# Designed miniproteins, single chains, continued (2): the designs that were tried, part 50

Each design is a single chain, and the fold is of that chain. pLDDT is the mean over its residues in the fold that is shown.

## One batch from the design tools (miniprotein)

Design m5717
Fold by ESMFold2-Fast:
Formats: C-alpha cells, sequence, structure tokens
Structure m5717 (fold): chain A 81 residues (1-81)
C-alpha cells in the first residue's frame, strides 16, 4: 500500500513544477518567493520519499531526483534574472 505517501510525494513534485513555471513568468521578487516556497516543497518531498524508500526504494529515488532537478531549475531561473 503506502498510497497516501506516494500521493503526497507526487503532489509535492507537481507543486515544484508549478513553482518553476511561475518563477519563469514572474518578476525577480515573485521568483524569489516561488524559490522560497519550492524549498519547503522540496524538503517535504525528501521526507515523504525517505518514508517511501522503506517499501519502494526505486520509486522513492526517482521522485527524489525529479524534485531535486525541479528545485535546481527554480534556483537557476532566479540566479539568471
Amino acid sequence: MNGGLLTLAETMVTQLQVLTILAEKGSLEEAKEYLRLAGYAYQSTLYFTDQLSKSDPELAEELRKLAEERYRRTEEIVRRM
């Protein structure tokens, strides 16, 4: 099972993608706020994927890497503005 943990992790990973898109379209001040929110979503993903890794380590690692890539992308957007 663990459907709840998987759903929470997938939701956070989706939120990270939304925050990346909003950062690309926003002003520098808005992008900095989206990066701050992305930090919280990334930390939440790390927590949920750490719990998920006890039953599905491959899926947990895939979601963790995807979250890291999306968070790093948001950092790059802010840095290049």
Scores: mean pLDDT 86

Design m5718
Fold by ESMFold2-Fast:
Structure m5718 (fold): chain A 71 residues (1-71)
Amino acid sequence: GAMDEALGAKAAAIAEASAKKLKENLEKQGYKATYSVEWLGGGTARATVKSELGTFVGLANHKGEVFGVKV
């Protein structure tokens, strides 16, 4: 519904902001990096940052909480 879509969009925006920040920090250190964001439902989104140092995965929710970066 419209509420689930709005919560998903909020979570995705938070996930994307975190992924962009990590990508920029890696690029400033001379590493190549790309990112993607996926809506998971329930007001949650997954951000994936792929780099020469490996793959980092983080989860964000509509409340602004960011969970775990995994390599």
Scores: mean pLDDT 77

Design m5719
Fold by ESMFold2-Fast:
Structure m5719 (fold): chain A 60 residues (1-60)
Amino acid sequence: LGLTDEQMLNAGRLLVSNAPAAAQPELTALLERMKEAIEAGDHDKAVEAFQALLDAYAAA
């Protein structure tokens, strides 16, 4: 994906805020995992966590 870490974080926050209440804990955990990967400088893991977040949002 051509997204920056900042773009992924902003998109992830938006997905969490718009998710059904029942899905918010799972999406929040995925967002935190993405933040940890970004802080570690691991862009590949950040992208992996972002994809997991998108999949979880779509399933909700």
Scores: mean pLDDT 82

Design m5720
Fold by ESMFold2-Fast:
Structure m5720 (fold): chain A 74 residues (1-74)
Amino acid sequence: MSLDEKVNEKLAELVEKVSPYLTEEEADELTESLINAIYEKELSEDEIVELVKEKLIEILRKKGFSEEEIEELL
């Protein structure tokens, strides 16, 4: 598999784990924003994973998830 495919799989997995806790609109906006940032900024695999985790942690914390719950989801 290519590097991009692995990154997309990890991104999809992370988003899929949190999508039940997001509205459909929020999930779509998050996915679109992350994809645009990745393609425009040409980030490395590690940078993409860190960016995704940071965004998801921020959203989950705003929704009242505990640190333990966030770790279990991600």
Scores: mean pLDDT 70

Design m5721
Fold by ESMFold2-Fast:
Structure m5721 (fold): chain A 91 residues (1-91)
Amino acid sequence: SLEELLEELRRIDKRVEELGEKLTEALEAKDGEEAKKVIEELKELLEELERLRERAEEVDPEFARQLEQAVEVLRGQIEQAEKKLKEVFPE
C-alpha cells in the first residue's frame, strides 16, 4: 500500500541521515575503513530506494516520480562521498 511505501521511505531517510553523520565523523577522524564501510551501507540504501521506486510505479506514479528524485539525490551524495574519500585517502 502507499502507507507501507511511505513508512519504508521514512526508514530509509532516517538511516541515510544517521550514515551521513557517521561518514562526517569518520572523515574528521581520518578513519578510512569506517568511511568506506559507511559509503557501502549508503550504496545498499540506494538499492533499497530504487526497489521502493519500482514498487511505487505500480501503486502511485506521482510518488514514484518523487522517489526518482530522491534516488538521484542519494546517488549524487554517494558520488561526492567517494570523491571525498579518494581525496582524503589517496591510498
Scores: mean pLDDT 85

Design m5722
Fold by ESMFold2-Fast:
Structure m5722 (fold): chain A 69 residues (1-69)
Amino acid sequence: SIIDEAKKLAEGLSEEKKKEVLELAKKAQENQRKGVLAVIRGDLETAKKYAEESKKALEKIKELTGKEL
């Protein structure tokens, strides 16, 4: 899962940064799920917003870990 991959990438970081990476991974996963549900409902504007929030969380993980999920 995205959370398990993020936890692996964070192994070399401080405890504070590990927690931040895990919270970002949870946020990315939750927003991806909500985005899919919004698409199913036909709410493309809301789906796009969830996709953008997920992307921001993944970009922050990349900044903190130096690696992509």
Scores: mean pLDDT 83

Design m5723
Fold by ESMFold2-Fast:
Structure m5723 (fold): chain A 86 residues (1-86)
Amino acid sequence: SEEEERKKLKEELEKEYEEALKNKDERTIGAYHIYKGEVDEAAEIVAKLVREEGVANAEELRESAKELKSPKLAELALKAAELLEK
């Protein structure tokens, strides 16, 4: 039953991702890439959203990364900061 629950969760997450792609929901798409450990793809989406909204610069993202408890989220924030500087 644990294997069945994991398979069901994976199928539900994949359906949410497909729906997000149809709706151009970049936040949900980014979250899905983080969930899958696809940090580079997630970083590109985060950098795009931050740039479009003007809510942060590269230095602010680096400061935020220091406060993140998740190593993957910290890596994502640092990679997004690098993309903002380009």
Scores: mean pLDDT 76

Design m5724
Fold by ESMFold2-Fast:
Structure m5724 (fold): chain A 73 residues (1-73)
Amino acid sequence: SALQALSDEELEAIFKEADTDGNGTLSGAEIGRLGRLLAPHLSPDELGQLVIKADTDGDGTITFEEFKAAAHA
């Protein structure tokens, strides 16, 4: 996938740009921001799959570890 070409450092930079409150998790509006940052790399369908795959606990929040694992899978 397009995200597999990104390094852990590049993925962290994108995650930090989306994580506006700096708490290490993304929810709601921050997930929307992540989608905008990833739009050059992913289609809307690919973004939806990434979010579903990253949200392993199903509570609508994504940690950096979940995001990184989903991006590299």
Scores: mean pLDDT 74

Design m5725
Fold by ESMFold2-Fast:
Structure m5725 (fold): chain A 108 residues (1-108)
Amino acid sequence: SEEYEKKLNELVRKEVERLLKERREELLKDPETAEEVRKAESEEDLLLIEVAKELGLPLEEVRELYRMAQRNEKSERTELALEVGVLVGVRLLKIAVEAVALANEELK
């Protein structure tokens, strides 16, 4: 029903916000990422900080690579840009899947 879908969407949004907050708190515990997290302006920045840490690359380089991936920009760094795009995409998908599962449990 329309009422069920609306309630489900509201719960999914709440769970996404909670999961992103947990990721932020985890990154704040690490001295290597804490300063970058405090300067983060968006949820996307949190995922880029995680990817930068995983790849051992500067955050600014990962941001540039992600912008290149989003624009389908062809360069000598196309393969690395694609890898950054995939790593961010997989994190977004995992957050979405977990949020939907948690929201469905709450609606039981």
Scores: mean pLDDT 83

Design m5726
Fold by ESMFold2-Fast:
Structure m5726 (fold): chain A 78 residues (1-78)
Amino acid sequence: SARYPSLEEQRELAAKNAETLEKRLKEAEKAGADPEVLETLRRAIELFREAAESTDADELTRKLLEAIELGGKANELI
């Protein structure tokens, strides 16, 4: 069964979050941020991109939650 928000809406949210973190990664690279911060941001971006392409609702939700957690950790390390 489809869950609310729709699978399409969840993929769109994941894509938007990936774009936001890609901008943050670029700014962090310019600022000479720690390699650990850069690696965490790249991993979060990858998970959001994978979520945006997921056709399975459970996989999409899992990848979204993991990406959000990693993005939060990167933000705290900056």
Scores: mean pLDDT 80

Design m5727
Fold by ESMFold2-Fast:
Structure m5727 (fold): chain A 87 residues (1-87)
Amino acid sequence: KMEELEKRLEEIRKKGAELTKKLEELYNTDEEFRKKLEELAKELEKEEDPEEVLKKVIEFAKKNKYEVLLKAAELALELLRIYKEKE
């Protein structure tokens, strides 16, 4: 089972790197995306549960059809849950 966890983490790292590059490009080129993301971040400052933060990011991405952000947030939520299972 540890070998399965290591493979999942490696896949997540590779996908995460690709999605991060795409998100940085989107953040730098799309002013509307940047503005909406900054407004979301301000709303999320009051939320202390990282899982709830990611769920709200997922809802935001779905509502606004930001596919790259949706995939990144879902991947981050999967990674967070893997770490919680380890504890």
Scores: mean pLDDT 77

Design m5728
Fold by ESMFold2-Fast:
Structure m5728 (fold): chain A 95 residues (1-95)
Amino acid sequence: MQEEIDKSVELIKESVLKSIALGHIENAIRALDEGDGDKAIEHLEKALKAVEQLKPSPLTEKAAEHIRRAIKAAREGDLDEAKRYAERAIELLRR
């Protein structure tokens, strides 16, 4: 009852989506460092869309939660808190 077919194709797709998500989170952190909360939110929303396309796992679900918290913090003007959540999301996605 355990069978894996086309696992390599699935891993490539996941790697591409992770790279897209990481790139957007890194761009969001740069925007937060520049004081541009609106630009940070745009990048975090794009990162969230990429993460939501990954296969569900505890790590990807935690990463998505941290991205959502970063978006909320940025919307509330707490750019330091938004950056902390974004950095945590990067740590989870780099595993």
Scores: mean pLDDT 84

Design m5729
Fold by ESMFold2-Fast:
Structure m5729 (fold): chain A 55 residues (1-55)
Amino acid sequence: GPMEEALEAAGKAIASYDLGFQLSPEEFAELLRASQGDAARARELAAELKRRHLA
């Protein structure tokens, strides 16, 4: 469904950075809430979470 599509998009966004970045359970829950079928939002949030991990 749309949520699975958004999660797939987020996973691809994370993978495209090629850093072995792992989401915490809290970050994963945030991604699920914010994406809710919006693949573009899922990618945006994944990029933001990645920035937090690198900072």
Scores: mean pLDDT 62

Design m5730
Fold by ESMFold2-Fast:
Structure m5730 (fold): chain A 95 residues (1-95)
Amino acid sequence: MSPMEKFMERLRRLIENYDIFEKNGSPTMVDIRRLNFATEVVRLTEEIPSVLEDPKVRELYELGKQAIDKAEQGDYFGALELAEKTVELAKEIVS
């Protein structure tokens, strides 16, 4: 399996797990899961860095990093907006 195929399979699993929590979670639990999703995407991309040659994967990585940075700065609303965009872009990539 190519690095991109491994990345796509693991990204699909992250999205499937996220969707289960989104359907059954409170708004606060969904927000926490969005931020965790951004962190997991960044970690996955750093584990398979050759996938960063893909422009959409690079954009996904940058959005995830920005979401984490905003959360660390105390910009909770900015962090959630970027985390939501990270989830949406991840879904587009695996479609």
Scores: mean pLDDT 83

Design m5731
Fold by ESMFold2-Fast:
Structure m5731 (fold): chain A 107 residues (1-107)
Amino acid sequence: PSKVLLLQNELLSLLNQLENECGVELSEEEKLNILKGAYTVCSAELNIDLSLAQNLEDLSQKLLENPELINCILEKLQIYYVRELKCNPVKVASIISTTKQKINSLL
């Protein structure tokens, strides 16, 4: 598979693991919107030109072109799941850490 597809699969796995561990029910659209929200905030914080992510494949391509966004996005996801969805912070941190290691192996 392409690096885009591999990154896309890691992001989907992350969102599903967070949903299952937190005991929350999220639609696919809600999970993707959380990820897109983190991307938008991180693009602004890092002064990277904002471009609308059309879907998860497009987002994954943008992250491969701008890998500095990945750590920021993972941090924003951790904050969101812990603060807004009230998930266990230790378990969320573990999932995020594992995903970060897997994604770094793709870069």
Scores: mean pLDDT 84

Design m5732
Fold by ESMFold2-Fast:
Structure m5732 (fold): chain A 92 residues (1-92)
Amino acid sequence: LSDSELRALELAARQLDPAALEPLLQLEQLINELLSQELSENEKKAITYIGMAFRSIILGDLEEARKYLEEAIELTTNEKVIAQLRTILSYL
C-alpha cells in the first residue's frame, strides 16, 4: 500500500471504529489482487461500489456507504471479498 492509500483507510476507520482498519486493509489488498486479473463487468462494478463506499465513509455518509457495500456484495461472487464487506458493514 502507498502512504496515501494507508492514510485514506485510517481516515475511514476513524469514522467507523479503529478495529475496522484491519478488515479495510484486507479488502484493499484483495481488490489490488483482483485488479491484476481479467474481471467480469459485475466484478468491475463491485470494485467501483467499494470505492464509492470508502469515499462515503471518509465523508461521514455512513448510510450511503452501507448502500454501496450492499450493492457490492450482490455483484461479487468472491467469498473472501464478501467476508470482508460483511465485516465492514457490521461497523456501519
Scores: mean pLDDT 83

Design m5733
Fold by ESMFold2-Fast:
Structure m5733 (fold): chain A 78 residues (1-78)
Amino acid sequence: SEAKEAVKKRFAETDEKIKSLEPEEQRKLVSRTVAENLLLSMAMTLAKISEKEFEEMMKTEEGRNELSKLLDEAVKKM
């Protein structure tokens, strides 16, 4: 699935970045990656949002609010 491939790619990118970081920064980056990838997976599978649209939405507060509304609406239709 597209969501699975997007999440796999993002974890691989994080694995490369952590190699040069201190342990505390590694933990923060991993936690952020897990949280963002969970949201991405839900956005792609439940709300039919593309990875590119998700990335654009996450850049602004207004975009994040719209993403939340779309996820709430998708869950109501389940």
Scores: mean pLDDT 81

Design m5734
Fold by ESMFold2-Fast:
Structure m5734 (fold): chain A 94 residues (1-94)
Amino acid sequence: MEEEREEVARQIAFDLILAALVGSDEKIKEIRRLLDSLPEEQRQAVEEELVAFANKADKEILEKSKSPEDFWKLTEKYGEEALEFVRRRLEEAR
């Protein structure tokens, strides 16, 4: 019971963080596809690193955003950086 709740909570938290960071369903789908291509052992580590990255990016977006336009531009930038991070980790894994 507890393990099921934690697994679902982790999945929801990860998806919410990606949604907040990326602001684009297409980029979220691409990141998810790349993560699915990683070996199981490495996937968990990369997801934890992405959560840490997303938390840092969220803080910087909040501190630097002076307008809604700035918010969306910074969100797009960090979303692109998150995608590149996953691509890099996949390349290092293979």
Scores: mean pLDDT 67

Design m5735
Fold by ESMFold2-Fast:
Structure m5735 (fold): chain A 68 residues (1-68)
Amino acid sequence: SLDELIAQLEERAKTLSGEEREVLLEAIRAIRARDLERVQRLGVKLVSQFDDLESAELLGQAARELKK
């Protein structure tokens, strides 16, 4: 569910710091706002700047839930 994905992303954000954490928190806000384009853009940023494939995978799952 989307709520479970948000909870997982919030727990993951607690393990991160600095700019990476702020980008993930921004992505969580984008999910809550149902801003699919922003979620996708921030997922790309997490991979390209931080090699954060784990956060990007969770954001990809959230994007699929938003399309339902």
Scores: mean pLDDT 88

Design m5736
Fold by ESMFold2-Fast:
Structure m5736 (fold): chain A 74 residues (1-74)
Amino acid sequence: MSPFEKFVKVAAEVLAEETDPADRNAIKRAVHAGAEALDAGASEEEAIAVALEVIRQEASPRTAARVEAKVREA
């Protein structure tokens, strides 16, 4: 599984447990932003960095911390 595929799996797991609409939208936007970066020729690492930036800017601090922790563990 590629690093970005692992990120998408983590994002899906967090999204399945998340009930807040704003945090759910932030996670969905992050995945789309990362996928768009890959389509534009970015590396897997760059795509994950773009996705995590969206999470940090748009998600609650608690949800952002959970996503980052799970990504680092992968």
Scores: mean pLDDT 83

Design m5737
Fold by ESMFold2-Fast:
Structure m5737 (fold): chain A 100 residues (1-100)
Amino acid sequence: EIEKLLQEHIEELEKRIEELKKKNEDGGLVDLYEEIVKTLRKALEEKDPEKAIKTLESIIKYLEEQEAEARARGREKAAAILSETKELNKKLLEEVKKAK
């Protein structure tokens, strides 16, 4: 079940990457999403619930830092996207903890 949750989340993030590319949106956000997907795929391959939890917690922390930096730089649109991505990862973290 945890592998399915991670796989579905990866697929959603990949769809968001394609939408960002089509809109010629911020390339830095595309790179960030691609790095998150890569990190989540590694966690999926390891099939370890504890590592998946730690990986999601690290991603959430990184997104919080990136959101704060974007706001400090006046990049409100980027900050909003980062905030939404953070909440999606928080929701996944709770579902992974529940499935464990």
Scores: mean pLDDT 80

Design m5738
Fold by ESMFold2-Fast:
Structure m5738 (fold): chain A 63 residues (1-63)
Amino acid sequence: SAAQAIADAQAEYDATVRELGKEMADALGGSPEEASKKSYEIGQKLREAATARDARVAALQAA
C-alpha cells in the first residue's frame, strides 16, 4: 500500500540518521579538524536523505 511505502521511506531515513550519528560519534574520538570536516559532510548527507525521503513521499501521495 502507499501508506506502507511511505512508512518504509521514513524508516529508511531514520536508519540513515542513526548510521550518520554513529559516524559522527566515531569522528569525535579523532582530531578536531577531522570531526569538523565529518560534521559538515554528515550535514550534507542528512539534507540529501531528507530531500530523497520528501520526494519519494510526494511521488507516492501523487500516485
Scores: mean pLDDT 84

Design m5739
Fold by ESMFold2-Fast:
Structure m5739 (fold): chain A 94 residues (1-94)
Amino acid sequence: SEEEIYKEALELVDKAIEAMKNGDREKAAQYIAEAINLAYLSKNPELLKKVLDYIVEKTPEEYKDFVKEFLQRIAEQTDDPELKKAIEEALKKL
C-alpha cells in the first residue's frame, strides 16, 4: 500500500534526524537513502516528492549542508532522470 510505504519512509526520515543529532552521520545517510529508495521503488512520483519535501522540512538548519551534500551525491549516482529531477527540486528548497 502506498500509505504504508509513505509512513515507513517518514519513520526512516525521523530516524535519520535523530541519528544526525547524535552525531551518527553514517547511520543518518543510510536512513535517508532507505527512505528515498523506498519512495522511489513505489513508482509514484508524488510519493517521492512528498518524502523529499519531508526531508527538507525536517532537516534542522545546522544539518542542511550535510543533507544537501548527500542528496547531491545520490543525484550524481543515479541514471534515472526522474529521480535526479525530484532530488534537484528538493535541493532548491534546502
Scores: mean pLDDT 88

Design m5740
Fold by ESMFold2-Fast:
Structure m5740 (fold): chain A 87 residues (1-87)
Amino acid sequence: SSEIEKLFTEAVLAASEGDKEKAKEYIEKAVEELSKVIEKEVKSLNPNATKKDVEEALEKVREMLLGWAEKALENPEAAREAAERFR
């Protein structure tokens, strides 16, 4: 949890600074850490879940977070406000 939270905070801070590539890098790292949690979550909700089910869940999370990063770069003021909330 704390590592994922740190990576999200860094992504928000990078987005608030206008650093698109750094923001995306931190989001990708957060998704990689989150993949360890998502596999357990998917298996908990459906014990018969396949590798494909886990990969589909992870892809949806990645697309959501990357979409958020694109919006934050389009509205840096909103990204800065979000960054302040993580202090």
Scores: mean pLDDT 72

Design m5741
Fold by ESMFold2-Fast:
Structure m5741 (fold): chain A 55 residues (1-55)
Amino acid sequence: MKEFEDKRIEAAVKLAKETDLSPEEIARRVGFDSVEELEKAIKEKYGKTLEELKK
């Protein structure tokens, strides 16, 4: 994955674990256009959804 996308994906996962923000709010904060785009990037990097990474 591209380095810039990697940093944004890591920030999104951190926000999901540390805050009560919705996936839509997280996507907007880290610079993705939609939850679907964020979820696709996370699945490509980690093989899991945002919800699965939150536990």
Scores: mean pLDDT 75

Design m5742
Fold by ESMFold2-Fast:
Structure m5742 (fold): chain A 79 residues (1-79)
Amino acid sequence: PSEEDIEGDVYLALGEIYLAIAKKSMEKGTPEDLKDAVKALEKAIELYQKAIEVTSNRELAQQHLDEAKKALEEAKKKL
C-alpha cells in the first residue's frame, strides 16, 4: 500500500475507536459522559474528514462521518 492508503486506514481506524467510545459514553447518559461523548465525536469527525482526503474508500469514510455527525447532534441535544 502507498503512504496515503496507510494514512487513510489509520484515520478510519482511529475514528471508529473514538466513535465507539462516544457511543458508550452516550449510553451512560450522565452530563459528564455526554460531554466526553461530544469531545470523542468531534475527534472522530476530524479523523473521518482526514480519511476522506486520502482514502480510496470514500463512501465508507463518508458513511462514518455522517454517523459521527448524527451522534454529535444527539449528544448535544441531551446536554
Scores: mean pLDDT 82

Design m5743
Fold by ESMFold2-Fast:
Structure m5743 (fold): chain A 78 residues (1-78)
Amino acid sequence: MSEEEWLALAEEFERELEELIKLIEEGKVSLEEGKQALKVAEGNLEKLAEVAGEESEAVKRLREAIEKFRKKLEELEK
């Protein structure tokens, strides 16, 4: 895949994680399902870093998205 394709994939993943938080806040998705999605996202980040390199913009964007998602899950776990 090209760098453009990796960036597009990272942006799509970021949007999916943001939407998933919304669904958890609305009670349509469980917090447990959110935690499973986090593990899947972390695995995808590891694979992307291996292919695109840790300094790529795509890896940086996905890492930031995962960190925001993790913090939101922690806020919801009151």
Scores: mean pLDDT 80

Design m5744
Fold by ESMFold2-Fast:
Structure m5744 (fold): chain A 84 residues (1-84)
Amino acid sequence: DEQIEYLFELFGLDEEEKKEILELAENNEPVTRDVSSLSEEELRKILISSAVFIIKNTKLSKEDVEDLKKEIEELLSSILKAKE
């Protein structure tokens, strides 16, 4: 899917990170762990996997994918700031 590949390019993901994120998106299991216990890398992967799930289930433009990337970065920054 061209939109998913574009999202991965925007985040600068390597092949192993892409595989982990795709597996998280396919399993569609709710995260039952307290978000405060998650590392920055774990949070980043979960948020990107949620974006992949959205792209797979909705029709998004290239601009929508760019906006989604910005929302993930803002959310990640907000969570990390709250953990400080």
Scores: mean pLDDT 73

Design m5745
Fold by ESMFold2-Fast:
Structure m5745 (fold): chain A 73 residues (1-73)
Amino acid sequence: SERDELKKKLIEAIRRSDLDKAEELAEQLNDKETLEIIKELKRNYHSDTFKSLQLLAKLEEYAKELEKELKEK
């Protein structure tokens, strides 16, 4: 489905650290949780390395959950 293709693209964007593309795709999916993490990461990326690493780890966990949802169909 188109929604599943958008989810695949979001996972790829997250894993490539393409935050602008990930933000666009999260908005299209109405994924408020992922969108908020991406926005926080963009705000902190140049100022707090430790917080940026924590947010990147959280995004990867969200990407794993999306991948799991795609496999359960």
Scores: mean pLDDT 79

Design m5746
Fold by ESMFold2-Fast:
Structure m5746 (fold): chain A 95 residues (1-95)
Amino acid sequence: SEENKKKIEELIKKLIEAYRAYRAAVQDPTASPEEIAALRRDFLNLASKAAAEISKLTGISFEEAMRILGRVIELVDQGKSVEEAIKEALELINK
């Protein structure tokens, strides 16, 4: 449904934002190890919650949802836009 699509897009956007915050902290020489650890934990918790929600909304397994989110993060690391990463995730979910 379109409502499910919008919810998945929002989950992926929030995950990418958390990942980018974590990466920025890792590259920041003024960031404390405690701040970096907290951002990493928040990112990983969001990934698990997003995968569980995507699984619930779409019927794919939690493990499959986690693999798709891993692909999203890989694309962002390769310099792809948020829009491109979301598009590929939705295509993989609809397979």
Scores: mean pLDDT 90

Design m5747
Fold by ESMFold2-Fast:
Structure m5747 (fold): chain A 76 residues (1-76)
Amino acid sequence: AGEKFKEDGEVIYETPLRKWVLVEDENGNIYLLLVDKDGNILEREPIEAESLEAAKLRYSPAAALRAIGDQIDAEL
C-alpha cells in the first residue's frame, strides 16, 4: 500500500509522524501526498491545479489539519 516518497515537493504541513506534501510531475500533474515518518506514502490524491503554488494556496494548513485529524480518528 505504501510507496517511498522520492520526488521533490512542497511540505504544506508536518507533524513528527506525518507530512502533507504537494508534488508536481514533469507532465504537470499535481498530487497531495500523506507521507509517514519513514517516507512511506500513506495516501495520494490527484489535485486539479495549474502549479504547486496554486495547489499550496488551495490546500492550506487548515485543510491539511482537518485531513490529518480524520487519519488520527481512523488510527485511534
Scores: mean pLDDT 65

Design m5748
Fold by ESMFold2-Fast:
Structure m5748 (fold): chain A 101 residues (1-101)
Amino acid sequence: SDELIAEAQELLKEAEERGKEAIELAKELLSRPDASQEEINLAIATALLAIGTVTSARIALEGLKSGKMSEEAAKKELARVRSSLEGLDELIKELREILEK
């Protein structure tokens, strides 16, 4: 539906904005000479989640626009994107807290 396409477009925009912030914070943490192995692993995991979230949102939007993805399949993919965005928000918060120290 047009409503589902509009929802997918908004989620893609949100994923791109959150993903950019997550990657910038991850890069900043990785640039610190005193970063622990745990902090390095967190930064890498955050960057990978950001890339995956944007990719999933883009696939859902293109699948809907092409008519090759069912509305049911698209709704499931968009639900996964929303969960990934919640996970990104938590990781962004953790990275900000580490960088403030």
Scores: mean pLDDT 88

Design m5749
Fold by ESMFold2-Fast:
Structure m5749 (fold): chain A 100 residues (1-100)
Amino acid sequence: MKKVTVTAEATLPDGKKVTVTLELEYKEIPDGTYKVIKYGDGSVKVFRVEPDGSLTLLKGVFSNVRVLVDGKPIPEGYTATVVFEYKDGKVTLLSAELTG
């Protein structure tokens, strides 16, 4: 399995800026845009972003998906949304948002 760690800046609902880190493992994935949502209940869903903007839920494609804020687990009560691009074997974090 390939392991990747990518980081970006995000703004909390109170206006505080934080560093968001996405960690994930995968074997092989198609080039494209992906959205990770980590909910306040601890569940994680990963979607493929289709060309029309619709989301396709992916199961069994990614493992050990982890979202960190300033090196810590997602703050209690917050949902994290992270968008990344996969192209030519490289993961690039495009955006990160935290909502509480």
Scores: mean pLDDT 79

Design m5750
Fold by ESMFold2-Fast:
Structure m5750 (fold): chain A 95 residues (1-95)
Amino acid sequence: SPVQQLQARGSGLISASMDYMRYRPSDFSPDQQQEMQDLIRQMTDILRQISRVDPPSTDIIQQSFQMRDQFMTFSPDDLIQQMRQVVNEMQRINQ
């Protein structure tokens, strides 16, 4: 379902973004670091809400790990753009 796909993408993006902020924060400008922190918080809150209604299956959890690995290959700009897109899609579904 679209919701399950967003759970996988969102979880993968949160994991990748947290690893970037932990191990490679200098790859991002200060403004990008602040935006990433804000996007991580927004995605985490929305995913928590979605997961209370539609818990992710084991397959979706496994897919999130594969997506995390893919997102770790993204440039900083592409990663942030993808996070913005996913937040917008999550907000639309969560309404």
Scores: mean pLDDT 83

Design m5751
Fold by ESMFold2-Fast:
Structure m5751 (fold): chain A 62 residues (1-62)
Amino acid sequence: MSKVDPSISSELVLALVEAEIRASDLPEEVKEQLIAEARRMAAAGASNTDIVRAVKEGIEAA
């Protein structure tokens, strides 16, 4: 793509972090918790960087 809209980028980032959480070796309960947290942060207007960082920290803390 030669150009990407901000709204598309935000939705794509959520899809990518959800995929990364699902690919992790964490218990299903923890995966659902991290996915719910990422979606809640996005709904609250958190930046893509903050969402990615929170998810990464959650996975690394497991």
Scores: mean pLDDT 74

